# Ledger of designs, part 71: designed miniproteins, single chains, continued (5)

Each design is a single chain, and the fold is of that chain. pLDDT is the mean over its residues in the fold that is shown.

## One batch from the design tools (miniprotein)

Design m18454
Fold by ESMFold2-Fast:
Structure m18454 (fold): chain A 96 residues (1-96)
Amino acid sequence: RPSGTEVLERLRKMTDEEIKNFLIEALKEAKKHLTPEQQKEVDEAIEKMKNMTLDEFLELVEELARRLKQGTPEQQEIAGWLGTLVAAARGVRRRR
């Protein structure tokens, strides 16, 4: 997992589509640590996200992270990481 500072610096140089692709890859990585039911929810979310704006995408990722925060300690760690990525992406976007 990259540090928050490394994520911010990388995202600052990206287009909205590149940020979406980066977050999709982050979700695929997080999916490896989830239950089969949660993996299916993530797969369905990724499919829906392909045609979303970056703002809509970030809202959906934040909602997924909020749900994971109610789960196991491992899921809570993943939720914290996803929340950090969403906050970083929003910070970069709003300052453009």
Scores: mean pLDDT 74

Design m18455
Fold by ESMFold2-Fast:
Parts: C-alpha cells; sequence; structure tokens
Structure m18455 (fold): chain A 107 residues (1-107)
C-alpha cells in the first residue's frame, strides 16, 4: 500500500540520519582507520537500501540510492583526499540524498 511505502521510506530516511551522525563521530575520533571503516559501512548500507527499495517498488528511491552509492565509492577510492575530507564529502552527499528522499514523502 502507499501508506506502507511511505512508512518504509520514512524509516530509511531516519537510518540515513543515523549514518551522518556516525560519520561525524568518526571524524571527531581523529582515527583514520575508523573513518575508512565508517565510509565503507555507509557504502554497503546504501547498496542494501537500494535493493530494499526495489523490493518495495520504490524505484525512484532505489535509483537515487544506487547513484549515491556510486558517488560514495568514487569518494572512497579518491587517493587525493584525506579520510576526513572523504567523510566530509560523504556527509554532504548523504544530506543531499536525505533532502531528495524527504521530497518523495511530500509529493
Amino acid sequence: SEEEKKEFLKELIEEEKIHIEALKKAIESGDDEQMEIALKGLIEDEEKHAKEFEKKELYEAAKLEKETAKKLKEIYNDKSLSPEEKLKKAIELEEETIEKLEKMLEE
């Protein structure tokens, strides 16, 4: 149902907000290994969310999560960036993704 789809989307948006807080805490730790683990975990979770959205027939949300995961992988593999710079870019990308997902709830 549309109500069940909205509830599912809302739950995943809250999970994305938790991911942002986890990345911020990793930056505050000053530990490069913790920052790399946090970013890798985020990429894996975004790929899982894309599959879950597809199962719920939320195809626009699934496509957005796949695009976000691809961009996060590009950030993760960018050797010119420090771990902290990678996480800051990942946070910005996640905030943009959340805004787009929230817009899907309102429309």
Scores: mean pLDDT 87

Design m18456
Fold by ESMFold2-Fast:
Order: sequence, then structure tokens, then C-alpha cells
Structure m18456 (fold): chain A 62 residues (1-62)
Amino acid sequence: YEEKAEEVVTKLINEGYVNSKRFVYSLGKEKIKEYLDNTPGFSGYSDSEKDQIYEEIKKKYG
């Protein structure tokens, strides 16, 4: 999930949701999970898989 966490962070920055990688985790778990559900490249993950992606973002960019 580390590679997917990096893809999510890059897209969130490119789409203007956050100003830098360090602020992605500040969106909160539910907001990031909604983004994953609504983004075709990341749709289809289970709730627990989305939680894991969020935790990888938090560990890597906290």
C-alpha cells in the first residue's frame, strides 16, 4: 500500500485539495476514504484496505 499512498498524495496535490504532502493527513481518514471511493484509479478497495492506505499516508507524511 506504500506505492498507492504515494499515488493518492500526488493526485490530491495535483487536484488542489492540499498545498503539500505534509498536509494530506490533516484531511482526516473519512475524507481520504471518500476520495478513494470517488477516484476510478482507487475504487474497489475494502473499508479495511482504505484504512491501511490512510495509515501509510500518515506514517510517511506525518
Scores: mean pLDDT 74

Design m18457
Fold by ESMFold2-Fast:
Structure m18457 (fold): chain A 65 residues (1-65)
Amino acid sequence: SKKERHEKLIEELRRAAEEARRHLAEVEERLAASPELSQEDIARDIAARLMAATLPEILRMIEER
């Protein structure tokens, strides 16, 4: 049913958010270990890795609409 699809989508979004949060923690730890990297390069790396982790899941959720 439509209600079940909505509940599944919300749960998938929650999982994606949790994975993104975990990913941020990993990157923050790497940033602390690598003070030689520029802040801009670090920001780009974070954005790219977050997008790679979340975009496929978001696209799949949209396709299941």
Scores: mean pLDDT 68

Design m18458
Fold by ESMFold2-Fast:
Structure m18458 (fold): chain A 86 residues (1-86)
Amino acid sequence: MEVTLSVSFETLAPDLRRVTGKAESSVDIPIRVELETASGKLAQSLPPVSRRVAESVTLLAGTEPDTFTFRAYAESGELLAEKTVK
């Protein structure tokens, strides 16, 4: 099984950015994603488990760094893929 991770940034205001993490599985299984900011804030996919595609969205204040870790998990809690952005 293969999981593809993609992350995008969008500027909503001079002091506010949106970060979207998207995970896509090569097979139709439930996956969950988690986005961890440099400050340790966690944003999880909603619903917590989805089939094949899962997204997590968080907001970053203007002073918060663009450093984060994006992770995809199986229903069992097994880590399937990880990407760190700095």
Scores: mean pLDDT 73

Design m18459
Fold by ESMFold2-Fast:
Structure m18459 (fold): chain A 82 residues (1-82)
Amino acid sequence: SLREKRIAHRRQLLAEIESLKKEVQPEVDELAARFGLTPQEREAVGLALALKKIDSPEAKELREQVLEFLRRHSPEVAEYLE
């Protein structure tokens, strides 16, 4: 069913995000030190970097939501990630 396909696709996207978050961890650590990021901002940066590596419309939409959060809380790191 369409519902089952949506659930499977979302699970795959989530698994890809978690894998890529591990890959981008050194860049997240560097940016957290450079911009003085809070734990929430650090998590958002990791999500934005991971989502950039995924070529899907859903990942692009999620990345824009994460960047909007960062523009409000740490505009300097948001500008770096754009």
Scores: mean pLDDT 83

Design m18460
Fold by ESMFold2-Fast:
Structure m18460 (fold): chain A 99 residues (1-99)
Amino acid sequence: SIVDKISQYLEEHKDQGHILIVVVPESLVPELQEFSRKNNVFLHIVTEKTDLDALVEELKKTYPLSTPISILYVNEKLGEELAEKLREAGFKNVTLVPL
């Protein structure tokens, strides 16, 4: 499943100091929130309802622009839109990862 793919990626990358963003349908949000909580992994969960501009501003206030960002996406268009906004905001290391 998509949740299993995300779980495998997060298990492999949990110690790499990346900002982890998952771009998923709302139906997957409860399972990913539970995974995040149980595995002590901080995930930014993004859906079509997410205010991308507000998220980007929050990330700029919280993290240095040199911080690597990994965007794991089911929704390619939304993932690409978020990546573009992050790069325009000055983040240097934004990687898109298809699920």
Scores: mean pLDDT 81

Design m18461
Fold by ESMFold2-Fast:
Parts: structure tokens; sequence; C-alpha cells
Structure m18461 (fold): chain A 63 residues (1-63)
């Protein structure tokens, strides 16, 4: 179904965002971030998108 396909696509997107977040956290920790404030904001954005996507997947699976 279209819902099952959307769930799969969102789960794959979450995995990619988690990898990007992990790399960003490493760069911040190692002092390699060119703009630490913007890097922190970007990390918080990834956290928000991951959390929101997981919430939507859970709601879609309830049907």
Amino acid sequence: SMVDELIKQNEESIKLLEEKKKELEKMIREGKAKDPVRSKILKDFYDFVIGSSRFLIEKMKEK
C-alpha cells in the first residue's frame, strides 16, 4: 500500500539523518566545526526531524 511504502521511505530517511547527526556530533566534539553555534542548531534540527518522523511512522502503523 501507499502507507507501507511511505513508512519504508521514512525509515530509510531516518537512518540517513542519524548517520549525518553522528558525523556532525563527532565534528563538534573534535572542534572541527567551522561554526559551532550553527552546527548545534543543525544537530537540533536533525533531532527534531528524526523524532517527528518516528512519531508519524508509529501513527501510520496504528492503521
Scores: mean pLDDT 80

Design m18462
Fold by ESMFold2-Fast:
Structure m18462 (fold): chain A 68 residues (1-68)
Amino acid sequence: MEIKIEDEKRVSSEPILEKYKDKLTPLQQEVLRLLSDEGLTRKEVAEKLGISESTVKRYIKKIRDILK
């Protein structure tokens, strides 16, 4: 279990992005959007953004820590 984002009321990154936009880098915001709104896998996000899967994993962990 790598990340736990509790979106029980709505499956969308928009409320999270608006609340934490100043704490998230533009790349972290895009990673969150692609994972939550578009339902992409880490590999697909990495391919779409032109970054490595390890970088996506790092961003996911940072997003999780910010959302705590």
Scores: mean pLDDT 70

Design m18463
Fold by ESMFold2-Fast:
Structure m18463 (fold): chain A 81 residues (1-81)
Amino acid sequence: MSPEQLGLRAADVLRSMASFVDDPEVKEKLLELADQVEEAARRGDAEAATEAIEQGAEVLEPYSPLAARQLRRLAERTREA
């Protein structure tokens, strides 16, 4: 999978999880991070994409440890690609 595809997948996870979070500040942060991941992926900036995905995982960890783990795995793959 390309770094762009990995970033777009991570952005999709962040947007999906934002729909299940009741806290409006957390929801806004997840959507901002999703946009940051998508833009970084589109410009080929794997480091910026990885950083935004890792921030998303940290924000999500209290709400969904499983989603946070998925994002951390996507961040690792994005950095290695």
Scores: mean pLDDT 82

Design m18464
Fold by ESMFold2-Fast:
Structure m18464 (fold): chain A 66 residues (1-66)
Amino acid sequence: MLSPKELADKIFEEAKKQSDDPYEILQLANQKLQSMKDTLSPQELREIGAHISRRAQELLEEKKRK
């Protein structure tokens, strides 16, 4: 079983393959996470969501530095 961080990273990387826009990537990643809500605990959903949000913020900061 993947850790919440590993699962979040996998979901985020799959979203990055579909879009280059950090906001679209965040939306796609959250849609994937919501599709799994029935198989995950509330604690796992919170942890995975937090990691996805952090990854999206890192992409936004990278674009601001340009």
Scores: mean pLDDT 79

Design m18465
Fold by ESMFold2-Fast:
Formats: sequence, structure tokens, C-alpha cells
Structure m18465 (fold): chain A 83 residues (1-83)
Amino acid sequence: SAAEEALRRLDELARRGAAALDANDLAALEAIEEELRRFRPELERVIEAERRAGRLETAEALERALEVLEGNLARAIEAVRAA
């Protein structure tokens, strides 16, 4: 489903972000943040579709994954810039 693909994509971005942070790679972190920013409108449409379909648990899981990833990427970028 679109929701399952969106969740897999968020998981992939999160894994790439963790690897980039471990490598102290600012350019990679910024590229992942830009990729997430471009993906966000599609993700928001998927979340809205899940809510309209009554699949609230799936919608909430996607929203939570997005919030966590955005926060982690922002903190990782700040940490690498400060180093």
C-alpha cells in the first residue's frame, strides 16, 4: 500500500541519516533533509488518505515517524555543524 511504502521510505531515510551522522557527513545529512522536505507533501497526502479511510493507527504511525525523523535530522545537522 502507499502507507506501507511511505513508512519503508521514512525508515530508509532514518537509517541513512544515522549512518551520515556516524560518518560526521554534513552534506549527506543536508541531502537527506532536502529529500525528506520534497517527500513531505506526498507523505501528508498519504496520512490524510489513511485518516479518511478510518486507519487512524497507520496515520498516527506515519505522523510519528515523520516527526521523529525531522527532529533527529535537525539535531544531527546542528551537532555536525558544531563539531
Scores: mean pLDDT 89

Design m18466
Fold by ESMFold2-Fast:
Formats: C-alpha cells, structure tokens, sequence
Structure m18466 (fold): chain A 55 residues (1-55)
C-alpha cells in the first residue's frame, strides 16, 4: 500500500532525527487520524522495522 509505505518512511525519518518515542507518537497519531485498522498498523510497523534494519 503506497500510503502505508509513505507513513513508514516518515516514521523512520522521525526515529532517526528525534528518536524512538517521537516516532511512535507520530505513528499513533497517524493511525488515529487516518482511521487505520490493526492489520494496517502492523504492516506499517513491519515496514519501519525492515527499513531500520537495512540502515
């Protein structure tokens, strides 16, 4: 999903710039703002982990 990928990229950027807590807060707000379900939230989290592991 292109939208979930963009959210994951932004979460990674915030994680690198401001740390894990700020990135997690951003992800939570985006999940609430966009009305994402648990499956979509898990997909974003998996994309974030994959991106961070490749750095």
Amino acid sequence: DKELEKIAEEVVKIHLEKGEDAAQEYLREKIEEKGLNDDQAQEITALVIDKLNKL
Scores: mean pLDDT 82

Design m18467
Fold by ESMFold2-Fast:
Structure m18467 (fold): chain A 59 residues (1-59)
Amino acid sequence: MKYEVTVRVTDAATGRVVAEGRFIADSKEDAEQLVEAARQWARHRGAASVEVEIKEIPE
């Protein structure tokens, strides 16, 4: 199975989406690593919110 990871990062001051991406991960562990990378990136950018969805995709 593959995992679809959708990440959306929203700026605290403006409420604007400053980064958005959809990624395919070959494992749950890879999906979780992508999420952590996005959260780390958002913290360094001063973003208020990271919204994440992980969905299993049948192969």
Scores: mean pLDDT 75

Design m18468
Fold by ESMFold2-Fast:
Parts: C-alpha cells; structure tokens; sequence
Structure m18468 (fold): chain A 64 residues (1-64)
C-alpha cells in the first residue's frame, strides 16, 4: 500500500510539473517531501495521497 501511495504522489507531482514547468519545482518538492514524511510516520496512505493531490491542484491554480 505505501509503495503504491508513493508512486501516486510522484505521478501527481509529475503531472503538475508538466503543466507548470520549472517555476513550480520548489513548491512541488515541498508537497512531495511532506507527503513522504507523513507516509513514513504511518498516516493513512489514501488520505496522504488525497491531500497531496489537493495541494498540487491549489498550486496549479495559484501559478496558472
């Protein structure tokens, strides 16, 4: 389960990066790092993935 959640997070970050480009790299890296830390702490993988997706989408809206 955790390995699949990690892959889903990477997919979310890759999709957002494709849309926003290098200017979003720092923000996307922060979202990825937080999600990985939460998974390592034993939080629910689905909730972590859902929150990472929401934060990435909010970043996309902010940066256009």
Amino acid sequence: MVAQAEQQIEDIISEAFRELGPAAREGLQAIRDEAKARLAAGEDPQQVVDEARKKAQELVEQLR
Scores: mean pLDDT 79

Design m18469
Fold by ESMFold2-Fast:
Structure m18469 (fold): chain A 95 residues (1-95)
Amino acid sequence: MQAPSVEMSWHAPAVVGQENYLIAAVSGANPAPTVEWLRNGVPVSDVTTSPVQEFNGLYSLLSTVRVTPQPSDTYSAVVRNPTLEEPLVVPFSDA
């Protein structure tokens, strides 16, 4: 079973109140994964996901969400594929 790997990053250095993008890089999945975004547990519509790329039977994609960082907001990427019993929920923490 090939579970997806997920890496999260900011497009630019995070500044509270300044527009930015969170990026989820998903790789190593089989079959092709999907990505949804949550803000404080609620689905976000301001999302752009790249076309799925395939190499040697492994799928990857890049998903971005437009955000204006706020001190109390939490964002999570929800990654699904048919091989996972439960979706991978990856919270973003600036660590």
Scores: mean pLDDT 76

Design m18470
Fold by ESMFold2-Fast:
Structure m18470 (fold): chain A 93 residues (1-93)
Amino acid sequence: KEEELEGRREGYRGSLDNALARVKAEGTPEEYARREALANEMRAQADKSTPEEGAQLLKEAVDAVHADWVARSRAEEEALMRQGGAEFLAQQA
């Protein structure tokens, strides 16, 4: 359905914005800038593509940004589970 395809593309744009917002809040400025640049390039390419191809490109962008953030979240959770983790995060966070 045409409406469903447009909704999917817009949904992936929203997911990408949310993923970038998390990296901005939890990551370094350099990490955010790098991922934002990649996301902007993928968005521009998606805008030049068909709706179906654009949706796939946006999904790949979300997966790339989100996967790195998930890996960092796991590392942070592991650090928090250790008695020394809180001290490390207080000094490094």
Scores: mean pLDDT 68

Design m18471
Fold by ESMFold2-Fast:
Structure m18471 (fold): chain A 84 residues (1-84)
Amino acid sequence: SPIEEAFDAAVDEQVAKHPEYADVIRKLAEENRDEILALAEKYAKSSPQAGIGAVRAAANRIAQQAVDEYSRQKKLEELKKKLE
């Protein structure tokens, strides 16, 4: 599927941009794959280009989520140590 190929390519691009979070990005992409593709198929019914755009946007959000969650986890661990 062009949508599936676009999603896989977008995930690979995000991994290349954020190699230190590569494993987390790939894990999140796998966990959310079916939901993202289902949403992209809804957009593709109105516009095939919108479907491809949706999977690329989802890959970008996954990468940002991986960065944000990792940063937040470290900040919380540091705060807990300062309160003890």
Scores: mean pLDDT 80

Design m18472
Fold by ESMFold2-Fast:
Structure m18472 (fold): chain A 60 residues (1-60)
Amino acid sequence: KEAHRENLLEAIRAAGEIPLEKLRKMMSLYFSDEEIDEMLAEFIKEGKIRIEGDKVIYVP
């Protein structure tokens, strides 16, 4: 899961903002919901994304 962490971040960056449910659906072929949640938590801790309601937003 760490091997492709940058792909999840790049998808969010490219979108700028994306609904969480859409992101989960798009990434479900590569990651479980638990893996996505873990990576999103790390990105939040690093200040790279934020979550507003059901939207995932890239922080420059």
Scores: mean pLDDT 79

Design m18473
Fold by ESMFold2-Fast:
Structure m18473 (fold): chain A 67 residues (1-67)
Amino acid sequence: STAFSEAQARRLAELLVERGGLSEESAEGAADVLVNSRLTPAQAVQLLTREGGLSEELAREIVEEAL
């Protein structure tokens, strides 16, 4: 299991705003959950799809680019 670092979480939040169309508040909230819950990349994609409203493909691309 690979936990997101703070730097990766910040990068992820930036990409969620820029490409995912999320507000800064929603993006920071999602990134915080990913760090604190120690989610895998696959679990991060599921979270972003279910709660962030992103397509699975876009969520996967954003997560991969943040790593």
Scores: mean pLDDT 78

Design m18474
Fold by ESMFold2-Fast:
Structure m18474 (fold): chain A 107 residues (1-107)
Amino acid sequence: LPSTLAVRFAEEAEKEGDYDGAIRFYENEIKGLENAVARGVPGAELELAIAYFRLGNAYLKKGEYDKAIESYRKALELFERAGASQEFIDEVRTNLKEAEEKKKEAE
């Protein structure tokens, strides 16, 4: 699936509160991007990191904190490996910490 199309559909689903729809679009995007990374497509690793970050955000909004944490950790690893800006890395770390705190509160 093209990143721009999947992101568009996922963002619209999130706006409507359809986090399950958004999650499905991001999971499909991730599968395509994992293949692109394996093939050495330039920029694919950064796009994969962004897809995992968005997946984490959707899980966080849905209250699925364990899945949000897993997605954010994967995004952080990929952003660091891809040499992403500190700004992106800090945003992922902030959202990861929020997911961890909400998980503790939910118990």
Scores: mean pLDDT 80

Design m18475
Fold by ESMFold2-Fast:
Structure m18475 (fold): chain A 99 residues (1-99)
Amino acid sequence: DEIKKKIEYAKEYLSKIPGLTESQIRTGTAVTVALEGLSMEERVKIGLASALLSAGYSDEEIIKRLKEWGYSEEEAREIVEKAKADKRNFSPYLLKLTE
């Protein structure tokens, strides 16, 4: 079950990040699973940024947090821009799976 493996990977990755709420982990997992054509490593980074954007953090606050977690400013900006580019509505099914 490929979708279940992707959910477990995303949840494990995001749960290791200090200071993320359960709601942010659920949002990041949903984004990670919904993304196509990218590696799981790239998807979880975009999912993380999407969770923080959904929580009301500004681009600069997210960049600062990513830099605190070891990303360069260039990498952090790229991650945020990729997260902002994906404006797809998630299926209700995916959102329920991550509740």
Scores: mean pLDDT 73

Design m18476
Fold by ESMFold2-Fast:
Structure m18476 (fold): chain A 81 residues (1-81)
Amino acid sequence: EEAAKAYEKAAKIYEQLGDYEQAALAYKEAGDVYRSLGDSYHDQALEAYDKAIKLYEKIGNYDEAADVAVEVLKLVIKKLY
């Protein structure tokens, strides 16, 4: 959990600096950590991934945005069983 929060803090600092690519990567890393922590962190993982997708889209990095969107789909499918 602390590692994910550290990535979110780093992402916010990168956003303030205008480094949207590093911010998107940090949000993706936060989402990956939340995902690894299990079901109780799924909503936090989805939120972090959503922020990463939006930042990648903002800078025109559609391939990376699509890759993160696939991770979101995997989490949603797990909820359906």
Scores: mean pLDDT 81

Design m18477
Fold by ESMFold2-Fast:
Structure m18477 (fold): chain A 84 residues (1-84)
Amino acid sequence: MLKLVKRQVRPVTDNGKQMAVELLLYEDENGNLILEVHIYDENGNLIAHYTVEVSEEEYKELAERLAKATTLDEVLALVEEVKK
């Protein structure tokens, strides 16, 4: 069973439109960290969903970089870097 450890929501832009990125960090029964990335358009529709397994250090670095991301393209590039 996955336990929710942390949730963050960040605004980003795409072609001048305001979008939202939701980060959900889960911990499994073995202590593995699983990050879900949900991307919502300006109308609140879920348009993309990614799931990646991360270490504590990878999560910390990714969360800091995602917190500084201002565009959808930056978020997608960061998610792709962490995909295993």
Scores: mean pLDDT 78

Design m18478
Fold by ESMFold2-Fast:
Structure m18478 (fold): chain A 93 residues (1-93)
Amino acid sequence: MMGRIIEAAARGDADAVRAQLDLLAQAARDNGQDESAEIARRGGDEIAAAVAAGASPEEVRRMAVRTLGEVFRASSLDDYTAILGNVQKSLGE
């Protein structure tokens, strides 16, 4: 998960970054982690807006890493592992 978001951000692919953060937000919500879901959703919106405004790939990558770190901090390790598993299932189809 994390690597795919960072890779998309490094390419400047705002749509891919937003789509993956939306999947993370949905997985967090489905796992009852509303705070983590809101952080991922807000981060995706902010990254999409920054790319539309001409942010560099380095800036977008920094924003993506920060958003993922905040999602980790808002979740327990077990909860975050469950969220990642749900996202991986969605991406594997």
Scores: mean pLDDT 72

Design m18479
Fold by ESMFold2-Fast:
Structure m18479 (fold): chain A 74 residues (1-74)
Amino acid sequence: APMPLEVQQEVNRLTNDFIDFMRQLHRDGHSVEEVREELRRRTRELERRAPSDRRREWIRRAGDNALDHFEMEL
């Protein structure tokens, strides 16, 4: 079954936040490789602070979605 709508909305919010973060780093002069590394560092930190396994999965999914989207734009 697909993810519940509220979960999809939260994953989309996280994805958009990560995309904005990556775009800001790129605007600040970071390379694509540096931007990818910084997002991975950020997602790992958020996963460590996550209150549940489900939240960790959402963060991982959002990070993967953001990386895919960012690489297509550059």
Scores: mean pLDDT 81

Design m18480
Fold by ESMFold2-Fast:
Structure m18480 (fold): chain A 77 residues (1-77)
Amino acid sequence: SEEEVRELEERIKEGIERLIEAVEDPNASEEEINKLIEEIDRLIEEARETLSPEQLAKLFERLKPYLERLQEALKKR
């Protein structure tokens, strides 16, 4: 449903933002970064189980700007 897409979008977006903060934080441990990656991976797996292929494509299109920001943060580290 539309509501499920919105809920997963918000949760994954929040996860990506937290991961970007950890990647940019010189005090963040590898363990913290790995846990955040695992959390995002679990949310993506949940999305794959609950959403249709069309809803999943829509979700990833909406997440693209956040994924690009994450990629940029990783390049600077």
Scores: mean pLDDT 83

Design m18481
Fold by ESMFold2-Fast:
Structure m18481 (fold): chain A 80 residues (1-80)
Amino acid sequence: SIAEKIIEVKANMNKKEIEEWKKNASPLEKQAIANEERGKENAEAVRRAYEEAQTPELREQVEMIERSEEHEKKLIEEAK
């Protein structure tokens, strides 16, 4: 899958190799990278909202984001 390929790239390539890979990536892979970057922006927005409002709904969203990020870190570490 595209998600698995992104994890493999993050695990096994250095910064220069990733930038070169991005230049030659398929349209779907480039869209996946753009979606990841947008996801990071959304995650930071949720964290900022939680810092200001401290609502239960925002807390649940932050916890979901943290679990997702921890899972991705494990996948990246395992792929090394």
Scores: mean pLDDT 78

Design m18482
Fold by ESMFold2-Fast:
Structure m18482 (fold): chain A 82 residues (1-82)
Amino acid sequence: GLLEARQALLVVMRRVRADPRDTLTTDEVLAIVQDVLASRDLSDAARQVLQRVMDRLRQYQTLTKQQVLDIIASTLRQAAAA
């Protein structure tokens, strides 16, 4: 559950941090999350956490790297508290 979600989202965060641009489109960030989802066999609980991240990202047209990282960190904190 949470451990798999954390590991998958760490891969997402690494890919976002590696991009030399300070700002990404929502579609570009969603593509990174979807690629990580497709490359890993995740539990339903882990998939739900990543889906919450994607739903939050869809509220924006563009995102700074810091905004992406904050959304991921906040979503993981909420999942850990539940």
Scores: mean pLDDT 83

Design m18483
Fold by ESMFold2-Fast:
Structure m18483 (fold): chain A 106 residues (1-106)
Amino acid sequence: SDLELEQKVLFYKMQVDFGIEQVKKEKTKEALLTFLRNVLEFEEDIYRMALENGREDVAKLARESIEEIRKLIDEVEQMTDEEAVAKLPEIIKWVKERIDKILEAV
């Protein structure tokens, strides 16, 4: 149902906000990669649930996020620890904006 999808997206938004605080505290490449992999799993679950509920609009947003997160994980894996930490604010902002956009659509 649309309500179940909305509640799940809200739950994942809260998990993203929590993960952001953890990454900001740890300030390591490994913490950032763990965060991005968790966000990828959240977005994949949103994508699946959106398809199951006939929400093609939400599914499209989640798919676009999945594609960009996968590229970002590959990019961060090639960075030095210093480079990854320097990119932290930009990456956090982008992830937050993507989940907020999905939440706005549900």
Scores: mean pLDDT 91

Design m18484
Fold by ESMFold2-Fast:
Structure m18484 (fold): chain A 87 residues (1-87)
Amino acid sequence: MSGEELFARLEKLKEQLNPELKKLLDNFIAFAREVYETSADPEKVKEVVEEFVEKLEKAIKAKDEEGARKLIQEYAAKLLEIYHESA
């Protein structure tokens, strides 16, 4: 799956979220794009984002808003680690 396909899937998932989670996911998408564009290893970033998309889709399908919030926070932290390792 391409990076753009992953980001398109995340944008679509925003439509199913409450306003608070939509804002959190919007911030996540912006940060993930920056990490992807600046990373020395964009494939590693894609793998992390792909895992996040799959887990987030499952949480949304289960109507687990707390799980969705925790996933956004957890994967933002993982991307931050990659961002610091790249520069």
Scores: mean pLDDT 82

Design m18485
Fold by ESMFold2-Fast:
Structure m18485 (fold): chain A 65 residues (1-65)
Amino acid sequence: DAARRAAMRRAGRALSARALAIMKEMGPDATVLVAREGDDLIATVTRGEERRTLRAGADGTVTEL
């Protein structure tokens, strides 16, 4: 479905920008894992015991969980 692909690209673009910023804040040992939940994307950025989770929707809105 073209609409679903467009939504996933939009979500991925917004999510990658926010996750990259968080990785830079946490430092060089930070890692990121991206997973798909239906039409949303979830990014989890971890460094040691620190964990920050983001959700990006089809409209490109990013929420920190």
Scores: mean pLDDT 78

Design m18486
Fold by ESMFold2-Fast:
Structure m18486 (fold): chain A 81 residues (1-81)
Amino acid sequence: MSDSLARQARDYSQRQGDQTMQQVQNSTPDQARQINSDTGGRMFQRAGDLRRRDPVNGSLAGQVMQRLTLDLSRQVNDLLS
């Protein structure tokens, strides 16, 4: 199928990442850390929901989300350095 759960998770994570990066560029370092933390929390909860709703395919979607969340945190930390 053209829209897999993994693709949906990737697209959601990319939208959250893009929004977060735009917000942190205009924020103090403390605000940027809070924004990044909030985004990570939202992604973590959604990954859990996907796994719960589809245990077979949701685990792959959750792994994609976790990887992109870690990449985002690295990008935010690089920007703050």
Scores: mean pLDDT 75

Design m18487
Fold by ESMFold2-Fast:
Structure m18487 (fold): chain A 93 residues (1-93)
Amino acid sequence: KKEIEKIAELLEETLEKIKKAKTVEEIIELLRETAKKLSEFDSPFAQQVATQLENLVELLEELKAQGVKEEQIKKLAIAFVENLLEEAKKEAE
């Protein structure tokens, strides 16, 4: 499943970039870029992951608007993407 392996690679790259991100805005941009790339894939799994990342962006924007600390928002984003990466690795098997 060559496409699912590419999804896992893209999520892994995104996760590393999120870990290095300095602001919540940077994290949101990275998630939007990744969701857009995934939406170009034919796989139903890619479409599910893209939708989940779009939902995460909405959640992060809401948390930021509510005054949640950027450190907490970043931890949530990292945990969410780590879970998606684990799911993608299982699908690739």
Scores: mean pLDDT 85

Design m18488
Fold by ESMFold2-Fast:
Structure m18488 (fold): chain A 130 residues (1-130)
Amino acid sequence: SAPPPRILLVDDDEEALRELAELLRARGYEVYTARDGLEGFEILREHEVDAIIVDARLPKMSGLELIRKIREESERLRAIPVVMLTGGDEEVEREALELGAHTVINKNEFSNEELVDLVEDILDDVRRRS
């Protein structure tokens, strides 16, 4: 069998993080979790990751700052698709897309299952274009 795709999940809400991680693992993904943008960036440096799901509002380093930092890194890190979760701030959405986020999701309008289905579609598209 092929190795499972690896997802980095970054959120400061412990219960939301756990619930989404459990669903991703049930769908056959390996999941790394981080509670802030600095921890998330450290994981990206030490582990190969196929996709990132990140909340826009994080302690220490915001989701936008994490995307900026990824863009300043190697070509490998810049190629990883980033899905940003927001509370519906249109300015944050615009800035995230300008910084190279693959997709921005209003977390009040998407279920965890819809989010996982979207990530599966993104990974399938990236794999076909590689």
Scores: mean pLDDT 84

